# Designed miniproteins, single chains, continued (4), part 33

Each design is a single chain, and the fold is of that chain. pLDDT is the mean over its residues in the fold that is shown.

## One batch from the design tools (miniprotein)

Design m13122
Fold by ESMFold2-Fast:
Formats: structure tokens, C-alpha cells, sequence
Structure m13122 (fold): chain A 73 residues (1-73)
């Protein structure tokens, strides 16, 4: 879960969520933010899984991004 991520992974997740909140179609920008954080393959996959799961649960990428930012506080 989000609380189990490293601070570096949480920061990558936050940046990806901020990008998706501004432009929900900018999946490439979100992916680039995650890659720029130099996470391990395992941590990068966890960040992607959190984003994908929340998009599936909410049905709305922008709402999923808002939920991610709220949970990171």
C-alpha cells in the first residue's frame, strides 16, 4: 500500500498523480516522472499498480489522482 512505499517512491507517485490531475491523458508524462525517480523495478511496479487500481476503482483518472494525493498526506 502507499504507506509501505519508500519516500522516493512516494515522491514519484505524487509527481505522477499531479501530472494526471492536470492532464488525465498524459500517461507518458506520468510514466516519465516514475522513471526519473530511478526506482527499483519492484518499486516502480508498485507505483504503477497503485495508479492503475485507483483508476479502475474510480473510473476517472483525475479522481484517482486526487485520491492518491490525499492518501500521500
Amino acid sequence: MISELSEKAKEALRKAAEILLENPEDLDGAAEAIQAANLSEEEAQKVVDIIVNLINETGDTKKAAQEILERLE
Scores: mean pLDDT 80

Design m13123
Fold by ESMFold2-Fast:
Structure m13123 (fold): chain A 76 residues (1-76)
Amino acid sequence: SAELVAEARRALEEAREGKRLAETAETAAQYAAGNILAVGGGVLGEIVLKKAKKLGNEEAAKLAEEAIKEAGYKPV
């Protein structure tokens, strides 16, 4: 569904943005904000992936898997 694909894209965008913010952070607050956003994207990605697999939505599943991978960022 279009809604599920949109949620998957949101998860991926949040994971990527969060990872970028954490990696380029100059303060503890910026680093924390980046990590919170990345984790949020990963959690949303996991939820969407389960739904996408049950519904056979390959596009949403692919985007959700990418979100989970991006959210696997390790703090520097």
Scores: mean pLDDT 80

Design m13124
Fold by ESMFold2-Fast:
Structure m13124 (fold): chain A 92 residues (1-92)
Amino acid sequence: SMEEEIRKELEELTERHKERGMPIKRAYAAAATALSLRFIGDALQAVLEENKEKKSLSIKELAELATEPLKEASEKSKLAIRIAEEMAEEEE
């Protein structure tokens, strides 16, 4: 499931920060932030790839096409934050 994939990514990212001496809650916050940025980047990249043949698209038209993908990325980011909070609490 998406939640299982997010949990695995958060675990891997969080372990790197903990190995560097970051406190547990900050390590999960950093992991969730990094994953959120990846979701946004992936959403924008998908819009650009899907529309690469439409060379005459205006900035306004491209922004309008990005609206729903970015909204979905935002929802995935909120889910990642919730899972990170749950994982941090489980570790305390």
Scores: mean pLDDT 85

Design m13125
Fold by ESMFold2-Fast:
Structure m13125 (fold): chain A 74 residues (1-74)
Amino acid sequence: SVHYPSAEELKAEAAGFTDEDIARFLEEARKQSPETLRLLLRYLEQLIAATADDPELRARLEAVRAELERLLAE
């Protein structure tokens, strides 16, 4: 679960994410084990919940989540 302090911190960090940051994250994710990818998916789910009030940022995070799910399926 996401605590109120963690949610605020995650929201602030997510607001600073650039396309380059997301691309680097996905590139690193491809090198990770399936176990690590599942942990990243849970992390993203918590982050998405913390950014529910920002539809644009939420959509970007949901796209990243979809890419991680695709990597797990391959």
Scores: mean pLDDT 71

Design m13126
Fold by ESMFold2-Fast:
Structure m13126 (fold): chain A 80 residues (1-80)
Amino acid sequence: MAEPSIEELLDQATDLINQAEKMLRDGAPASEIQKVLDEARKLALEALRKAREQNDVLAMAQATVNLGAVSFLELLVKRR
């Protein structure tokens, strides 16, 4: 199987984070938003793992920002 690159993982995580933000604003069910956030977290964690293996400081920072965004949105979902 073709394994995704760090760039592809970060792009996918960012897209899912943006989707979750829109869903939260549009009043989508918490369970549906949580599924999108769970997917974004998995992708960001995989990107972080690969970035650490390559000592890619910029990619590590980007993955960390994505993980922070997921955690913040999850907190907002729990407050609904």
Scores: mean pLDDT 87

Design m13127
Fold by ESMFold2-Fast:
Structure m13127 (fold): chain A 71 residues (1-71)
Amino acid sequence: GSALARTGLSEALRVAEEDFEKGKEAVRNALAALEKEGSASPEVIELLRKAEKAETQEELVELLRKALGLL
């Protein structure tokens, strides 16, 4: 549900602001959980897929903020 998405993405954003590589791992974990539950919108899933491929910490953080804004 949206509570799982919001909790997972909020934690991923917190981690990403402190550590880029751990942030990407947190995004992979959140994406896997949300895809398994099937409750997230396609737009949120696409933003998380882009975040998983982010080349910079700034890009990762911005994509996570956009995903949280859609919840």
Scores: mean pLDDT 81

Design m13128
Fold by ESMFold2-Fast:
Structure m13128 (fold): chain A 86 residues (1-86)
Amino acid sequence: MRVSEEDVEALVAALEERGMKEAAEAVRKIAKEKGYETAVTVGTLVLAEYAITRTALLRQGASEEEARKAAAEAADELAKKFLEKL
């Protein structure tokens, strides 16, 4: 499938909707500096990290708000590490 700017924008919107503002900015910067395929890969991995972390925290008894905030922070940190290494 041909990756486009629209695919990057869809991932950025999904990240922003979940409060991952730094991850969204990192994905946009990766798209500009490394290309759309790399940005889509990173954005997908970051969303997966968010989902895994949120689910684990909810299972441990965290509230939905606490789980979402902590998951967003973990995902933002992962996105920063990708941006730094690329």
Scores: mean pLDDT 84

Design m13129
Fold by ESMFold2-Fast:
Structure m13129 (fold): chain A 69 residues (1-69)
Amino acid sequence: MEEEGRKKRLDYRIELVKAIVDARPLDPEGAREALATILNVPEVPDDMSLEELIERLKEIFEEQEKKAK
């Protein structure tokens, strides 16, 4: 039960970060900072590309979902 809801929650978070990034096409550094601040995620390497950042955040969200009881 609730398996579909859990997947939708994870997908929603990923879509949200993509929307935040898309809102700042001319400011990738600001996008990184906004994602880290708004989503309260662990420290992000400055040398990481925006695409790599999104993939890393996806992994972090999956880990957070696993720890949520």
Scores: mean pLDDT 65

Design m13130
Fold by ESMFold2-Fast:
Parts: sequence; C-alpha cells; structure tokens
Structure m13130 (fold): chain A 76 residues (1-76)
Amino acid sequence: RVEEALRLLYRALGKSDEEIEAFLKAVETARKNNPNALPDEELLRRVQEEARWYADLAEKRGNTEAAEIFRRAAEV
C-alpha cells in the first residue's frame, strides 16, 4: 500500500519509472535499517495527506487532470 501510494504520487509529480524504482528501493532499505522508522500505516497516512494537498493545489489552479491523479494516490 505505501509503495503503491508513493508510486502513484511520484508518477503524478512527473518522475520517471527508473527514478520511482530507485526511490522505492532506497526508502525500503532505509526503513529496514532504521528501528525508529514510521509504521507503514502512519507513513501511508502521511503520503495520502501529501497527495491530497497536491490534489487541492492542482484543482485550485484549474488542472483537473492532475488533481484526479493525485486523488487516486490519496485513496490507496
């Protein structure tokens, strides 16, 4: 779920598939090596909140297409 939300969010932000793969691997590695890493549920909630913020911003700027993509990331 966290990986899915991050993948959707960063694709919406214009990141390439290669950049997304490298980023997700780095995040997973960092979380595995950090005993104080946020639980998946809390991290997912924060990613969803960020996606909603971008969706709201895109909507206010008249970019309804981008807003829909960000809303999908927020619903994962």
Scores: mean pLDDT 76

Design m13131
Fold by ESMFold2-Fast:
Structure m13131 (fold): chain A 86 residues (1-86)
Amino acid sequence: PALTAEERALIDRLIERLERIIEELRALLAAGKPVPKELILEAEEELGLAEIVIGILKLMGMEDDPAVQRLEAVVDELRALLREIG
């Protein structure tokens, strides 16, 4: 099976949100500024949603799709960054 264009667009939007959070976190860390609690909570919420989406896509046999692999890579990056923070 292959992802539809609409499904890829949904995954791309999720990746964009995660990448935006990563950029904000990195900017704060680079500036030596404290990370706001609300940004941590937003990051945790988006990670939880992304992990559920990845789980569903894997159950559908889509784990080898490039969009799914990109989503997993971004999730791993954000997870590693959050571990560095706290």
Scores: mean pLDDT 87

Design m13132
Fold by ESMFold2-Fast:
Structure m13132 (fold): chain A 98 residues (1-98)
Amino acid sequence: DYDLNLNNLLNSLRSNLKEKQVPEEVIDKVITALNTHFTKNPLPLSQISLLLDKISSGNLTGADFKTLKSQSDDLFNAVFDIDVELGVLDLKRAVEKV
């Protein structure tokens, strides 16, 4: 049930990112990174859902990015690429510099 529910949340994220015209290649990378990470490090689905909503809306904070980077460089890089494609990176760049 966890794997099925995680897959459903990731499919919703894919649909939301497609609507925002994020390239399929970038979407595939983030979906793969999220699936790999949350399969190895399970969290309550409500917390995963909240994170995925922040990813699709470009509302991740510098603190969120620091947490992701501490957990997985691959996941951080994949999520960062989404912010680049959503055009919100410039608004957040100052928190990531050093």
Scores: mean pLDDT 78

Design m13133
Fold by ESMFold2-Fast:
Structure m13133 (fold): chain A 86 residues (1-86)
Amino acid sequence: MLSKEQQLTVLEMLVNSENFEVSIKELEERTGASISTIIKDLKKLGIEVEIKDGKLVVTDKEKLKKVYLEIGTELGIEEIKRAVLG
């Protein structure tokens, strides 16, 4: 399973792509994780993906954006609050 850091990296790469598609090779190189692990983790988050011509494509762009914003917000706020409150 992807670490929180790897998961955030994958979501950022997908969201920053205008077409919500990213090269499988670039995803693997940036995360150090296999594409099968990446797909499995995205599926666990409820994000549907397809593989097209060496690219990972998100079919539900709305779901991807919502999940990215939620995880980014929760992770950032929780980490900051834990650091401040002890």
Scores: mean pLDDT 75

Design m13134
Fold by ESMFold2-Fast:
Structure m13134 (fold): chain A 116 residues (1-116)
Amino acid sequence: ELEKIVEEAEKILREILEKAGVPEEAIEKALEAFRYAVEGKGEKAKEKLREAAEIAVPQVEALEELVIELVKETYGEEAAAEVAAQLAAEPDPAARVEKILGFLINYSFEKAKKKL
């Protein structure tokens, strides 16, 4: 059931973002982005993701650490090294956070599907 998967994914995403110290305003924007993505509204999802990223710039280092750890656990050390290199190649912290949030949204949805 898609509704149960969405609810579990939102919970997973919120827990990860709270662990990184992301403020509530940015968490709500990231959840809006996720909901728009599930509805197939890609442009609106990207807009909300960008808004969340701009707010969460102060947490960029904590978010990078968490996403690299999650990639390593899920896909292995080579995948984690590739993600770390891609993030290091992005000089704009807001754009780095946007990439991280996009990964975490997809990760949360896939993990929720596997759990249910």
Scores: mean pLDDT 85

Design m13135
Fold by ESMFold2-Fast:
Structure m13135 (fold): chain A 54 residues (1-54)
Amino acid sequence: SKLQEIQDFVRKTFGTSVTQDVEAIEEALRSKGYDESDYLIRRGTSTIRVVPAS
């Protein structure tokens, strides 16, 4: 699925640390042709998560 592709890209390229620059990740995803309707990045206690936008 598109979401799985985005999750794999973020994990492999940036990792999932809570200290990641979300704006840099969003810019990279935009450059790949994904928009804000394709995903939502949530910051947890120790990690970031890529989830469906709703």
Scores: mean pLDDT 80

Design m13136
Fold by ESMFold2-Fast:
Structure m13136 (fold): chain A 67 residues (1-67)
Amino acid sequence: GKEEAIKLVDEVAKKYSIPKEDAERIKQLVEEGKYDEAIELLRTSLNLFGFPEEADEAVKRLEEALK
C-alpha cells in the first residue's frame, strides 16, 4: 500500500543518495495517488544519478508496494 511505498522510496533514496527534495516529491506523488508519475520520477532520478540497472528493480519494487 501507500505506507509501504513511502518507506521503500526513503530506503531507495538513502541507498542511492538521491537528493532529499526528489525523494520528498516522489513520496508526495504516492500520497496524491499519482502512481505513474511517482514511478517515472523514481526511474528518472536513478538514471540521472548513475543507477540505470538498479532503476528497473527499484521501479518493480515500488509497483509491487503500491498494490
Scores: mean pLDDT 83

Design m13137
Fold by ESMFold2-Fast:
Structure m13137 (fold): chain A 109 residues (1-109)
Amino acid sequence: SAEEHLAAGREALAAGDVEAAMAHYREALDINPLHVEAAARLMALLTYRRVRFEEEPELGGKLQMALRLGDRETVRRAAEETADLLLRNGLIDERQREQLIRTVVASAG
């Protein structure tokens, strides 16, 4: 289910496995294209990896659709949790955390 992939992605990211986390969040979004939490978490990781949406325009469109329909508070919480996992694993600093959250939240509503 989408929720099982969301949970697996969070566990992978807690272990520092960004690639596995992204794969699980993509699967969650494929199962439920309007899954706001999965879209926010995936966008946060793509932003961290500096993936340009021009490289994956169909994925970019799906993320924009889910995030625009999403509540800003839900998007913020998902982005914050994802950024906190990256920070705890030493993959980003506090400034990068703030920038990543801001970028994801800007796509909500």
Scores: mean pLDDT 86

Design m13138
Fold by ESMFold2-Fast:
Structure m13138 (fold): chain A 59 residues (1-59)
Amino acid sequence: MENFEILKKRAEEYAKLLEKHLGVPATAEVKKLDDTHALLTLTVGDTVHETVVDLTKAQ
């Protein structure tokens, strides 16, 4: 449970770094899939990247 909140915070911080570094809008969205997996959607400009994160390894 805490791992999901940590992932969400880190994803948002990473998106802000990408926006600053690349000069394009960047956003991160984290959706819980189950107790051990979350879907991370990272949007950088017009590009959308989706990855499944193992929450047991996100500690």
Scores: mean pLDDT 77

Design m13139
Fold by ESMFold2-Fast:
Structure m13139 (fold): chain A 89 residues (1-89)
Amino acid sequence: TPLTLRRLAMTMANTALGLARQVGDKEVEELVREGIRYMGGGTVEDLLKAAELFKEAAERAKKSGKSPLTYDAAMSAADYLESLARYLG
């Protein structure tokens, strides 16, 4: 279950990264990259920081209107990480 949540979060994070790159949203791309970096840290605190970064990326993608799929992917990544953090804490 924890490994599955981590894999799902990474899949959604990589999807958000690819979509942000495709539409040229540099700000959203940078937030997603930073979130992915925090996921590598493995602590509950790092996972929660990653989730907050993905939520910020999602809201900025929504405001730009460039890709609604980026919002969905980034929010899904955050939700999976919050579920993983809850399981580990």
Scores: mean pLDDT 87

Design m13140
Fold by ESMFold2-Fast:
Structure m13140 (fold): chain A 59 residues (1-59)
Amino acid sequence: SLAEEYLERLEKGKKEVKEYADKLNYSVTAEPVDDNTVKVTYTYGDYTEELTLKVTPFG
């Protein structure tokens, strides 16, 4: 599904910036809601934000 492709790309991106993310107390998690929709949670120190994101083949 497009949601699964998004999650794979997100995980790759997290690996590429892991050292910087760790220094900034930054984390991102995502979970699929349906085939084209994901819920993304961003954490920066004590700040947390949730977004529901519609995924397309272009990003």
Scores: mean pLDDT 75

Design m13141
Fold by ESMFold2-Fast:
Structure m13141 (fold): chain A 63 residues (1-63)
Amino acid sequence: SREEVFEEVERLFLNLKVALEEAEKLGLPLSEAFRVAGELAAEGIEDEEERRKRARERLEKIK
């Protein structure tokens, strides 16, 4: 439905926002934030704190 599409788009933006904020804290480029956001979206995490924790863990692993 239209509502389901909007919910998916909103989740994508929330994942991107979290990944960008955590990447900025670590001094990592935007490309890494986009990659992590895509990975988090695939995990279907609903909790913001868990999403932020996962983003941080993935970004800290980047060399």
Scores: mean pLDDT 76

Design m13142
Fold by ESMFold2-Fast:
Order: sequence, then structure tokens, then C-alpha cells
Structure m13142 (fold): chain A 84 residues (1-84)
Amino acid sequence: MKYSGEELYEKYFKGMLGEKAGLDGKPASPEAPDLSKLVPEEKRGLYIYLLITDPASLGLPLPEMSGKWSEEEILELLRYIETL
């Protein structure tokens, strides 16, 4: 089954990062990273890619999600986040 970027975000990331991936300074939980302060707008997709592939390198208490999705699904997720 192929997920859209919006579906992947809402299912796996919205609960941690909030509606705007933390870009509005309002993450869904106090444990979530505030991406509006940590990452330049141009690099937000790359930062979220690291959250999916190697969250431990970022010191985040998230399970590794690498290999769960196709390359196309990951690219659609990154494109969706860039629109937030």
C-alpha cells in the first residue's frame, strides 16, 4: 500500500511534531524538537529525513523507522513537510 506524504506525516509524526512539524513553535509534546529554532527552512526536509532514518544520532526517543517505507513514500513525506 502506497501512502501519501500527508498520510505518513499524520500517522507517524503529527503526534510528536505537531501540525506544522514544529515550524510554528508549537510541537505536539514538550519532548518534541522545536524545528523552527533548530533548522533553517531550506534544510527542514533533510532534518526530518534524519528523524526517520537515524533518530538516535539526533538524541531523540523515537524508534528507527528506516526500511518501513518505499523511497517514493519517503520523498512524498519530505515534500509534504516542505509545504508546512
Scores: mean pLDDT 63

Design m13143
Fold by ESMFold2-Fast:
Structure m13143 (fold): chain A 74 residues (1-74)
Amino acid sequence: MERWLKLARPNSDSKTLSMSQVKQLLRHRLRLNPSDAQLEELRKRVQPNSNSKTLSGSQVLEALRIVLDELRNA
């Protein structure tokens, strides 16, 4: 699981990813094309008590798990 974090930001000194970077990760790795509304809902699910526009590595992994679980159950 931690490999996905390193793949998304291998040379970054930041410990967080923007929603744009999360969208690119979903497109390149899962071949999904999420809408902005879907990305906002996903962000709210992984950080409901935050007004931050970025996700930590653990939140990105949780977001990927949620997306994969929804695809599996659809």
Scores: mean pLDDT 68

Design m13144
Fold by ESMFold2-Fast:
Structure m13144 (fold): chain A 66 residues (1-66)
Amino acid sequence: ARVGDLFRVTHDIKAQTPDELELRKGDVVEVLEVPPGPLLRVRNLNTGREGWIPRSALKDSMERIS
Protein backbone atom coordinates (compact mmCIF):
# COMPACT_ATOMS: atom_id res chain seq x y z
CA ALA A 1 0.00 0.00 0.00
CA ARG A 2 0.99 3.62 -0.61
CA VAL A 3 -0.45 7.00 0.41
CA GLY A 4 -3.53 7.84 -1.67
CA ASP A 5 -4.53 4.20 -2.36
CA LEU A 6 -8.25 3.44 -2.04
CA PHE A 7 -9.56 0.17 -0.57
CA ARG A 8 -13.06 -1.25 -0.16
CA VAL A 9 -13.73 -3.16 3.08
CA THR A 10 -14.85 -6.75 2.30
CA HIS A 11 -15.18 -7.95 5.94
CA ASP A 12 -15.94 -5.99 9.13
CA ILE A 13 -12.81 -4.85 10.99
CA LYS A 14 -13.11 -4.35 14.73
CA ALA A 15 -11.02 -1.77 16.62
CA GLN A 16 -8.62 -3.55 19.02
CA THR A 17 -7.45 -0.30 20.68
CA PRO A 18 -8.96 3.22 21.07
CA ASP A 19 -6.63 4.54 18.31
CA GLU A 20 -7.85 1.97 15.76
CA LEU A 21 -10.77 2.49 13.36
CA GLU A 22 -13.77 0.18 13.36
CA LEU A 23 -14.66 -0.45 9.69
CA ARG A 24 -17.73 -2.11 8.19
CA LYS A 25 -18.14 -4.13 5.00
CA GLY A 26 -18.67 -1.73 2.10
CA ASP A 27 -16.72 1.20 3.61
CA VAL A 28 -14.16 2.90 1.34
CA VAL A 29 -10.89 4.00 2.95
CA GLU A 30 -8.00 6.17 1.76
CA VAL A 31 -4.44 5.41 2.93
CA LEU A 32 -2.96 8.49 4.65
CA GLU A 33 0.30 7.13 6.16
CA VAL A 34 2.39 3.93 5.80
CA PRO A 35 4.95 4.01 8.66
CA PRO A 36 7.25 1.08 9.49
CA GLY A 37 5.48 -1.53 11.62
CA PRO A 38 2.14 -3.36 11.84
CA LEU A 39 -0.28 -0.39 11.51
CA LEU A 40 -1.16 2.16 8.82
CA ARG A 41 -3.29 5.29 9.01
CA VAL A 42 -6.45 5.57 6.94
CA ARG A 43 -9.48 7.80 6.49
CA ASN A 44 -12.97 6.30 6.19
CA LEU A 45 -14.48 8.20 3.23
CA ASN A 46 -18.03 7.20 4.29
CA THR A 47 -17.72 8.71 7.83
CA GLY A 48 -14.76 11.13 7.50
CA ARG A 49 -13.06 9.51 10.53
CA GLU A 50 -9.31 8.84 10.62
CA GLY A 51 -7.40 6.20 12.57
CA TRP A 52 -5.08 3.23 12.52
CA ILE A 53 -5.74 -0.23 11.08
CA PRO A 54 -3.62 -3.42 11.07
CA ARG A 55 -1.59 -3.76 7.85
CA SER A 56 -2.81 -7.40 7.67
CA ALA A 57 -6.39 -6.11 7.13
CA LEU A 58 -5.38 -4.88 3.62
CA LYS A 59 -4.74 -8.53 2.60
CA ASP A 60 -7.41 -10.30 4.69
CA SER A 61 -10.40 -7.91 4.76
CA MET A 62 -10.02 -5.34 1.94
CA GLU A 63 -9.69 -5.05 -1.84
CA ARG A 64 -7.83 -2.25 -3.67
CA ILE A 65 -10.08 -0.18 -5.96
CA SER A 66 -7.67 2.62 -6.96
Scores: mean pLDDT 82

Design m13145
Fold by ESMFold2-Fast:
Structure m13145 (fold): chain A 88 residues (1-88)
Amino acid sequence: MGEIVIKKGTVLTEEDLNKLDPDKIYEISVEIDGVVYHLKVYGSRPGGNLDPKTKKGTVGIASVTDFIPLGTVVAEDVKIIGDTEQSL
C-alpha cells in the first residue's frame, strides 16, 4: 500500500524512525551535501551497508542512524515498498 510513513522535507528524528514496522520494507531517500542517497530499510537485524559511490545501501531499522545522521532531510516520501520474508 502507498501510505506515507515519513513525508518529503521532514528533518529526521528518532521518533520518525520508531514509526517503522520491522515486518515491512521501506526506501528512505535523504539529501546529504546536495547528494541524494537511497537506503533500503527492513527487518530488526542490526547492521547493513551504504555505498557512497553508488549512493545506495541496505540496513536494518536499528542501524539507520549509523549511516544516516539524525537531522538529515528526507528527499522523497517514505512508503512501504514490500514485506520482509522473515523476521529475526
Scores: mean pLDDT 75

Design m13146
Fold by ESMFold2-Fast:
Structure m13146 (fold): chain A 65 residues (1-65)
Amino acid sequence: GAAADISVGLAHFYLGQSYLAAGNTEQALAHFRKAVELLEARRDELSAEQRALLDEARAMVEKLS
């Protein structure tokens, strides 16, 4: 359901940040892409805070691609 997809999307977002902090850009990019996929599919069900994290994930995908 939407709550599960959002939770998994957010988990991928934080994993992306963790890999980026560790210098693993390849894994960071993969996780940010998964976050965008899952959160965008549920965009209308996101809180304002969660939409900001989706926007951050998109920015990271653009920056790291």
Scores: mean pLDDT 88

Design m13147
Fold by ESMFold2-Fast:
Structure m13147 (fold): chain A 57 residues (1-57)
Amino acid sequence: MKTLVIEIPFPSSAFSDEAAKKVAEDEAKKKGLETVEVEVEASSDGKKKIVTAKAKE
């Protein structure tokens, strides 16, 4: 199992959690992986979304 961490350089007002999860899923598939868990959180300054995805082959 691999962990992917993706920074979305937009706050929640410009980029939804659903869109952020989709980016993580697409990145995992691009690498030949399937997402198992996806977590979306705001950066400490609130200016970015941080997506953490656990993926497996």
Scores: mean pLDDT 77

Design m13148
Fold by ESMFold2-Fast:
Structure m13148 (fold): chain A 80 residues (1-80)
Amino acid sequence: MTLEVLLENALVAAAQGNNDLAISYLKEALVLAEPNEKPKIEQAITALQNGEIEEAKKIIRDLLDDLGVKDLVKAVNKVT
């Protein structure tokens, strides 16, 4: 999977309330991430661990925006 697909899957899992699955996808994303992306992914993991689901979803969306994912029609596993 690409970093974008892992982040999209994490966003979907978080929206469904499956925090453990979302954290698993974020940990896989962390392995593929560039050094400048890792702190945001770690922040999203921490937010999910604290039950801050909306904050985690915002961080994941911000990461996807930073990656230039603007075509929402082509994105796999969107939250909405």
Scores: mean pLDDT 76

Design m13149
Fold by ESMFold2-Fast:
Structure m13149 (fold): chain A 78 residues (1-78)
Amino acid sequence: MTEIGIIIDKEKKTAYISVNGELTEEDVPEVIEALEEAKKAGAEKVILYVFGEISEEAEEKIKEYAKSLGLELEIIKI
């Protein structure tokens, strides 16, 4: 089961999203919701920490959506 957490640093205008477990296309809607929450809260940058595997399709969709919201996205695979 994939667990997604979000922390928004309003002072730095940065959101930190953590993903524990495999991130597949089924998890993309939850990550998109987190990206929209970050944008609504005034974030300009998102740092996505992935502690498991991320599918190519999920990564592509997340990057595309972040770009559509005008968010800078950095993906860190741990």
Scores: mean pLDDT 81

Design m13150
Fold by ESMFold2-Fast:
Structure m13150 (fold): chain A 71 residues (1-71)
Amino acid sequence: MEEELEKLKEKIEESKDAKEIAEYVLKLGELARDNPELHEEVEKILKEVAARYADNKIVKEAVEKAGKYLQ
């Protein structure tokens, strides 16, 4: 589901609300869990989000939780 992944990425980039970004990050993790072929692309997005929001606890915790679905 590349189309769904791309839309979630766009929502993360356009959103300025940490809680909304966290929700989209968790949805990316769930998408990767259900579609193992997307693990590499989701991992790249999670790394970009983690770098951009390094000081935001809400987003950081969401990235860590989503990352567990990639293991």
Scores: mean pLDDT 80

Design m13151
Fold by ESMFold2-Fast:
Structure m13151 (fold): chain A 108 residues (1-108)
Amino acid sequence: SELEEQRRRVLEWVREVLKEILRKFVEEGLITEEEAKRILERGLRDAEAVIRDLAERGEDLSDPEVRRIVAVAAASPLLEVLATERGFSQEELREVAERILEEIEKKL
């Protein structure tokens, strides 16, 4: 169906966005490649759940605002790892969140 094609396109877009964010964080030494792999797997599961919910509510999955919501959900496990395993302060997490949002905006 057209809806299944839209779901697949959004999920593939989110995968590429999240991969690029994680690649940069590994390159900068903020997370390991193994952490990036786990974050990607969890982030994509979270994104898939959000896509299902948004589609059920009749949202347009091609809408940039809808795609932003999905990408933010996919990136949330990264912030959790930085807070919980790396001891990032609220100020440092805010700076990381702003950077994530900037990368998402560049890919919209």
Scores: mean pLDDT 88

Design m13152
Fold by ESMFold2-Fast:
Structure m13152 (fold): chain A 71 residues (1-71)
Amino acid sequence: SLLAQAQALIDQGRALFAQGNYEQAVQQYQQAIDLARQALQQATSPSDILQARAALAEAEVNLQIAQDKLA
């Protein structure tokens, strides 16, 4: 599913961030945001909507933190 793919990209981004690979972490989080937004648009159940919103928020916060490391 798009939500599962978004979550996998968030997990990959976090692993890259932990390794100090901030540029690659940013790329993973940007892709996760796109997929989480698509998942939210396609979500039909309250549970799927909540999970997609949570993934989107997590990816957006982690993206900002990773971008701050590159500034």
Scores: mean pLDDT 89

Design m13153
Fold by ESMFold2-Fast:
Structure m13153 (fold): chain A 67 residues (1-67)
Amino acid sequence: SAHRDAGLEHLRLSEKAYAAGDVDAARRHTDEAIRHFAEAARTADPFDSGVSEVALAVLLVTNKILS
């Protein structure tokens, strides 16, 4: 889905920003990834929702630890 693909792209951008020392940009991209995966997880497609639910759970745990 478009939301799953956007979530993955923001996750990649977050990782690059973090490696560059731009913590603010990394957090913004992580938040955008969470929003996109949450939207994808609401879909009725079991393949998209299953993959996005796992990604969302990992990101929410990571975000809580970093907060």
Scores: mean pLDDT 73

Design m13154
Fold by ESMFold2-Fast:
Structure m13154 (fold): chain A 73 residues (1-73)
Amino acid sequence: RADELLAQAQQFVQDARGRMGRLENEARELELRDSEKGAEMRQKAREEIEKLDADAQAFMARASAEVSRLLSS
């Protein structure tokens, strides 16, 4: 059961990380073409990345706590 929880948490983190990377790349591309629009997109990307990171950390914390409990048994 610990393996399933770890796999689920890792999958969630990987998905979040992938979205973060795409947002950063899109913001950088826009900044190269239009500095002002790129700056706005970078701010929006930063806010979305912060939400994704917070969600990933919360999910990982819950999964880690559950795994630790299972492994300690």
Scores: mean pLDDT 76

Design m13155
Fold by ESMFold2-Fast:
Structure m13155 (fold): chain A 76 residues (1-76)
Amino acid sequence: RLVTRTIVVPATPELVEVARHQSATGTLTPEQLELLKDRVLEADPGLKREDIVDIEASVTEVDGEPVVVLHVTLRE
């Protein structure tokens, strides 16, 4: 069974570039996908890397500061 979880992380130039690349191409490089998985696991250490099926990244603002929103598809 698949579930979706939303995680919000501070926007770094690297994460913004990853989100832009995915938005423009619909894909992530293996290095970009591993970077996003690392950020998800830093935010929620209770998750297993093997349970992360997909990640979609988007950029938005909270209180004038840029953030990256990660939509994580997990295997239950």
Scores: mean pLDDT 80

Design m13156
Fold by ESMFold2-Fast:
Structure m13156 (fold): chain A 67 residues (1-67)
Amino acid sequence: SPLAAEAHRLATEAARAYQEGKYDEAVRLFERMLRVAEQDPALRHQVEAWRDAVESFRRLAEEKAAA
């Protein structure tokens, strides 16, 4: 679906931002990815798994930004 393709693109951009040390940008991109994916009912089960992964990533990004 177009929404699944957009979510994948945002996840790729978020990973790149993280590798560049842009932790705030990476978190915003992952949050935007979830908002896009949540608009597609066919992705509901995948979104639940991705939400857990994004929360883990958010905590890791906060730790790296703070220290």
Scores: mean pLDDT 79

Design m13157
Fold by ESMFold2-Fast:
Structure m13157 (fold): chain A 94 residues (1-94)
Amino acid sequence: SKEEALELLEKVGLLALGAASRADREGDATLRQVFLEVARLAGEAAKAVEEGDFEEAKRLVERIKELVESVRDRLPEDLYERMMEAIEEALRTI
């Protein structure tokens, strides 16, 4: 549903902001920038869902997935798994 997709995208955005905050505390400017971009894309995907543009929302979430996968080796495994689960659930819902 639209409501379920929006809740999942909010979850992705909040996880990304938490990851960005952690990266900032650890002095990892590159990882911080990646997660700020993930949070921005999650917001854009939510807007696309609200506008009924599910094709654009899916495209944006696929881009989020690519960004998170690109930094997999730089994340705690549990955080990576939680983020990927939320991303994959969002893709199944959209």
Scores: mean pLDDT 89

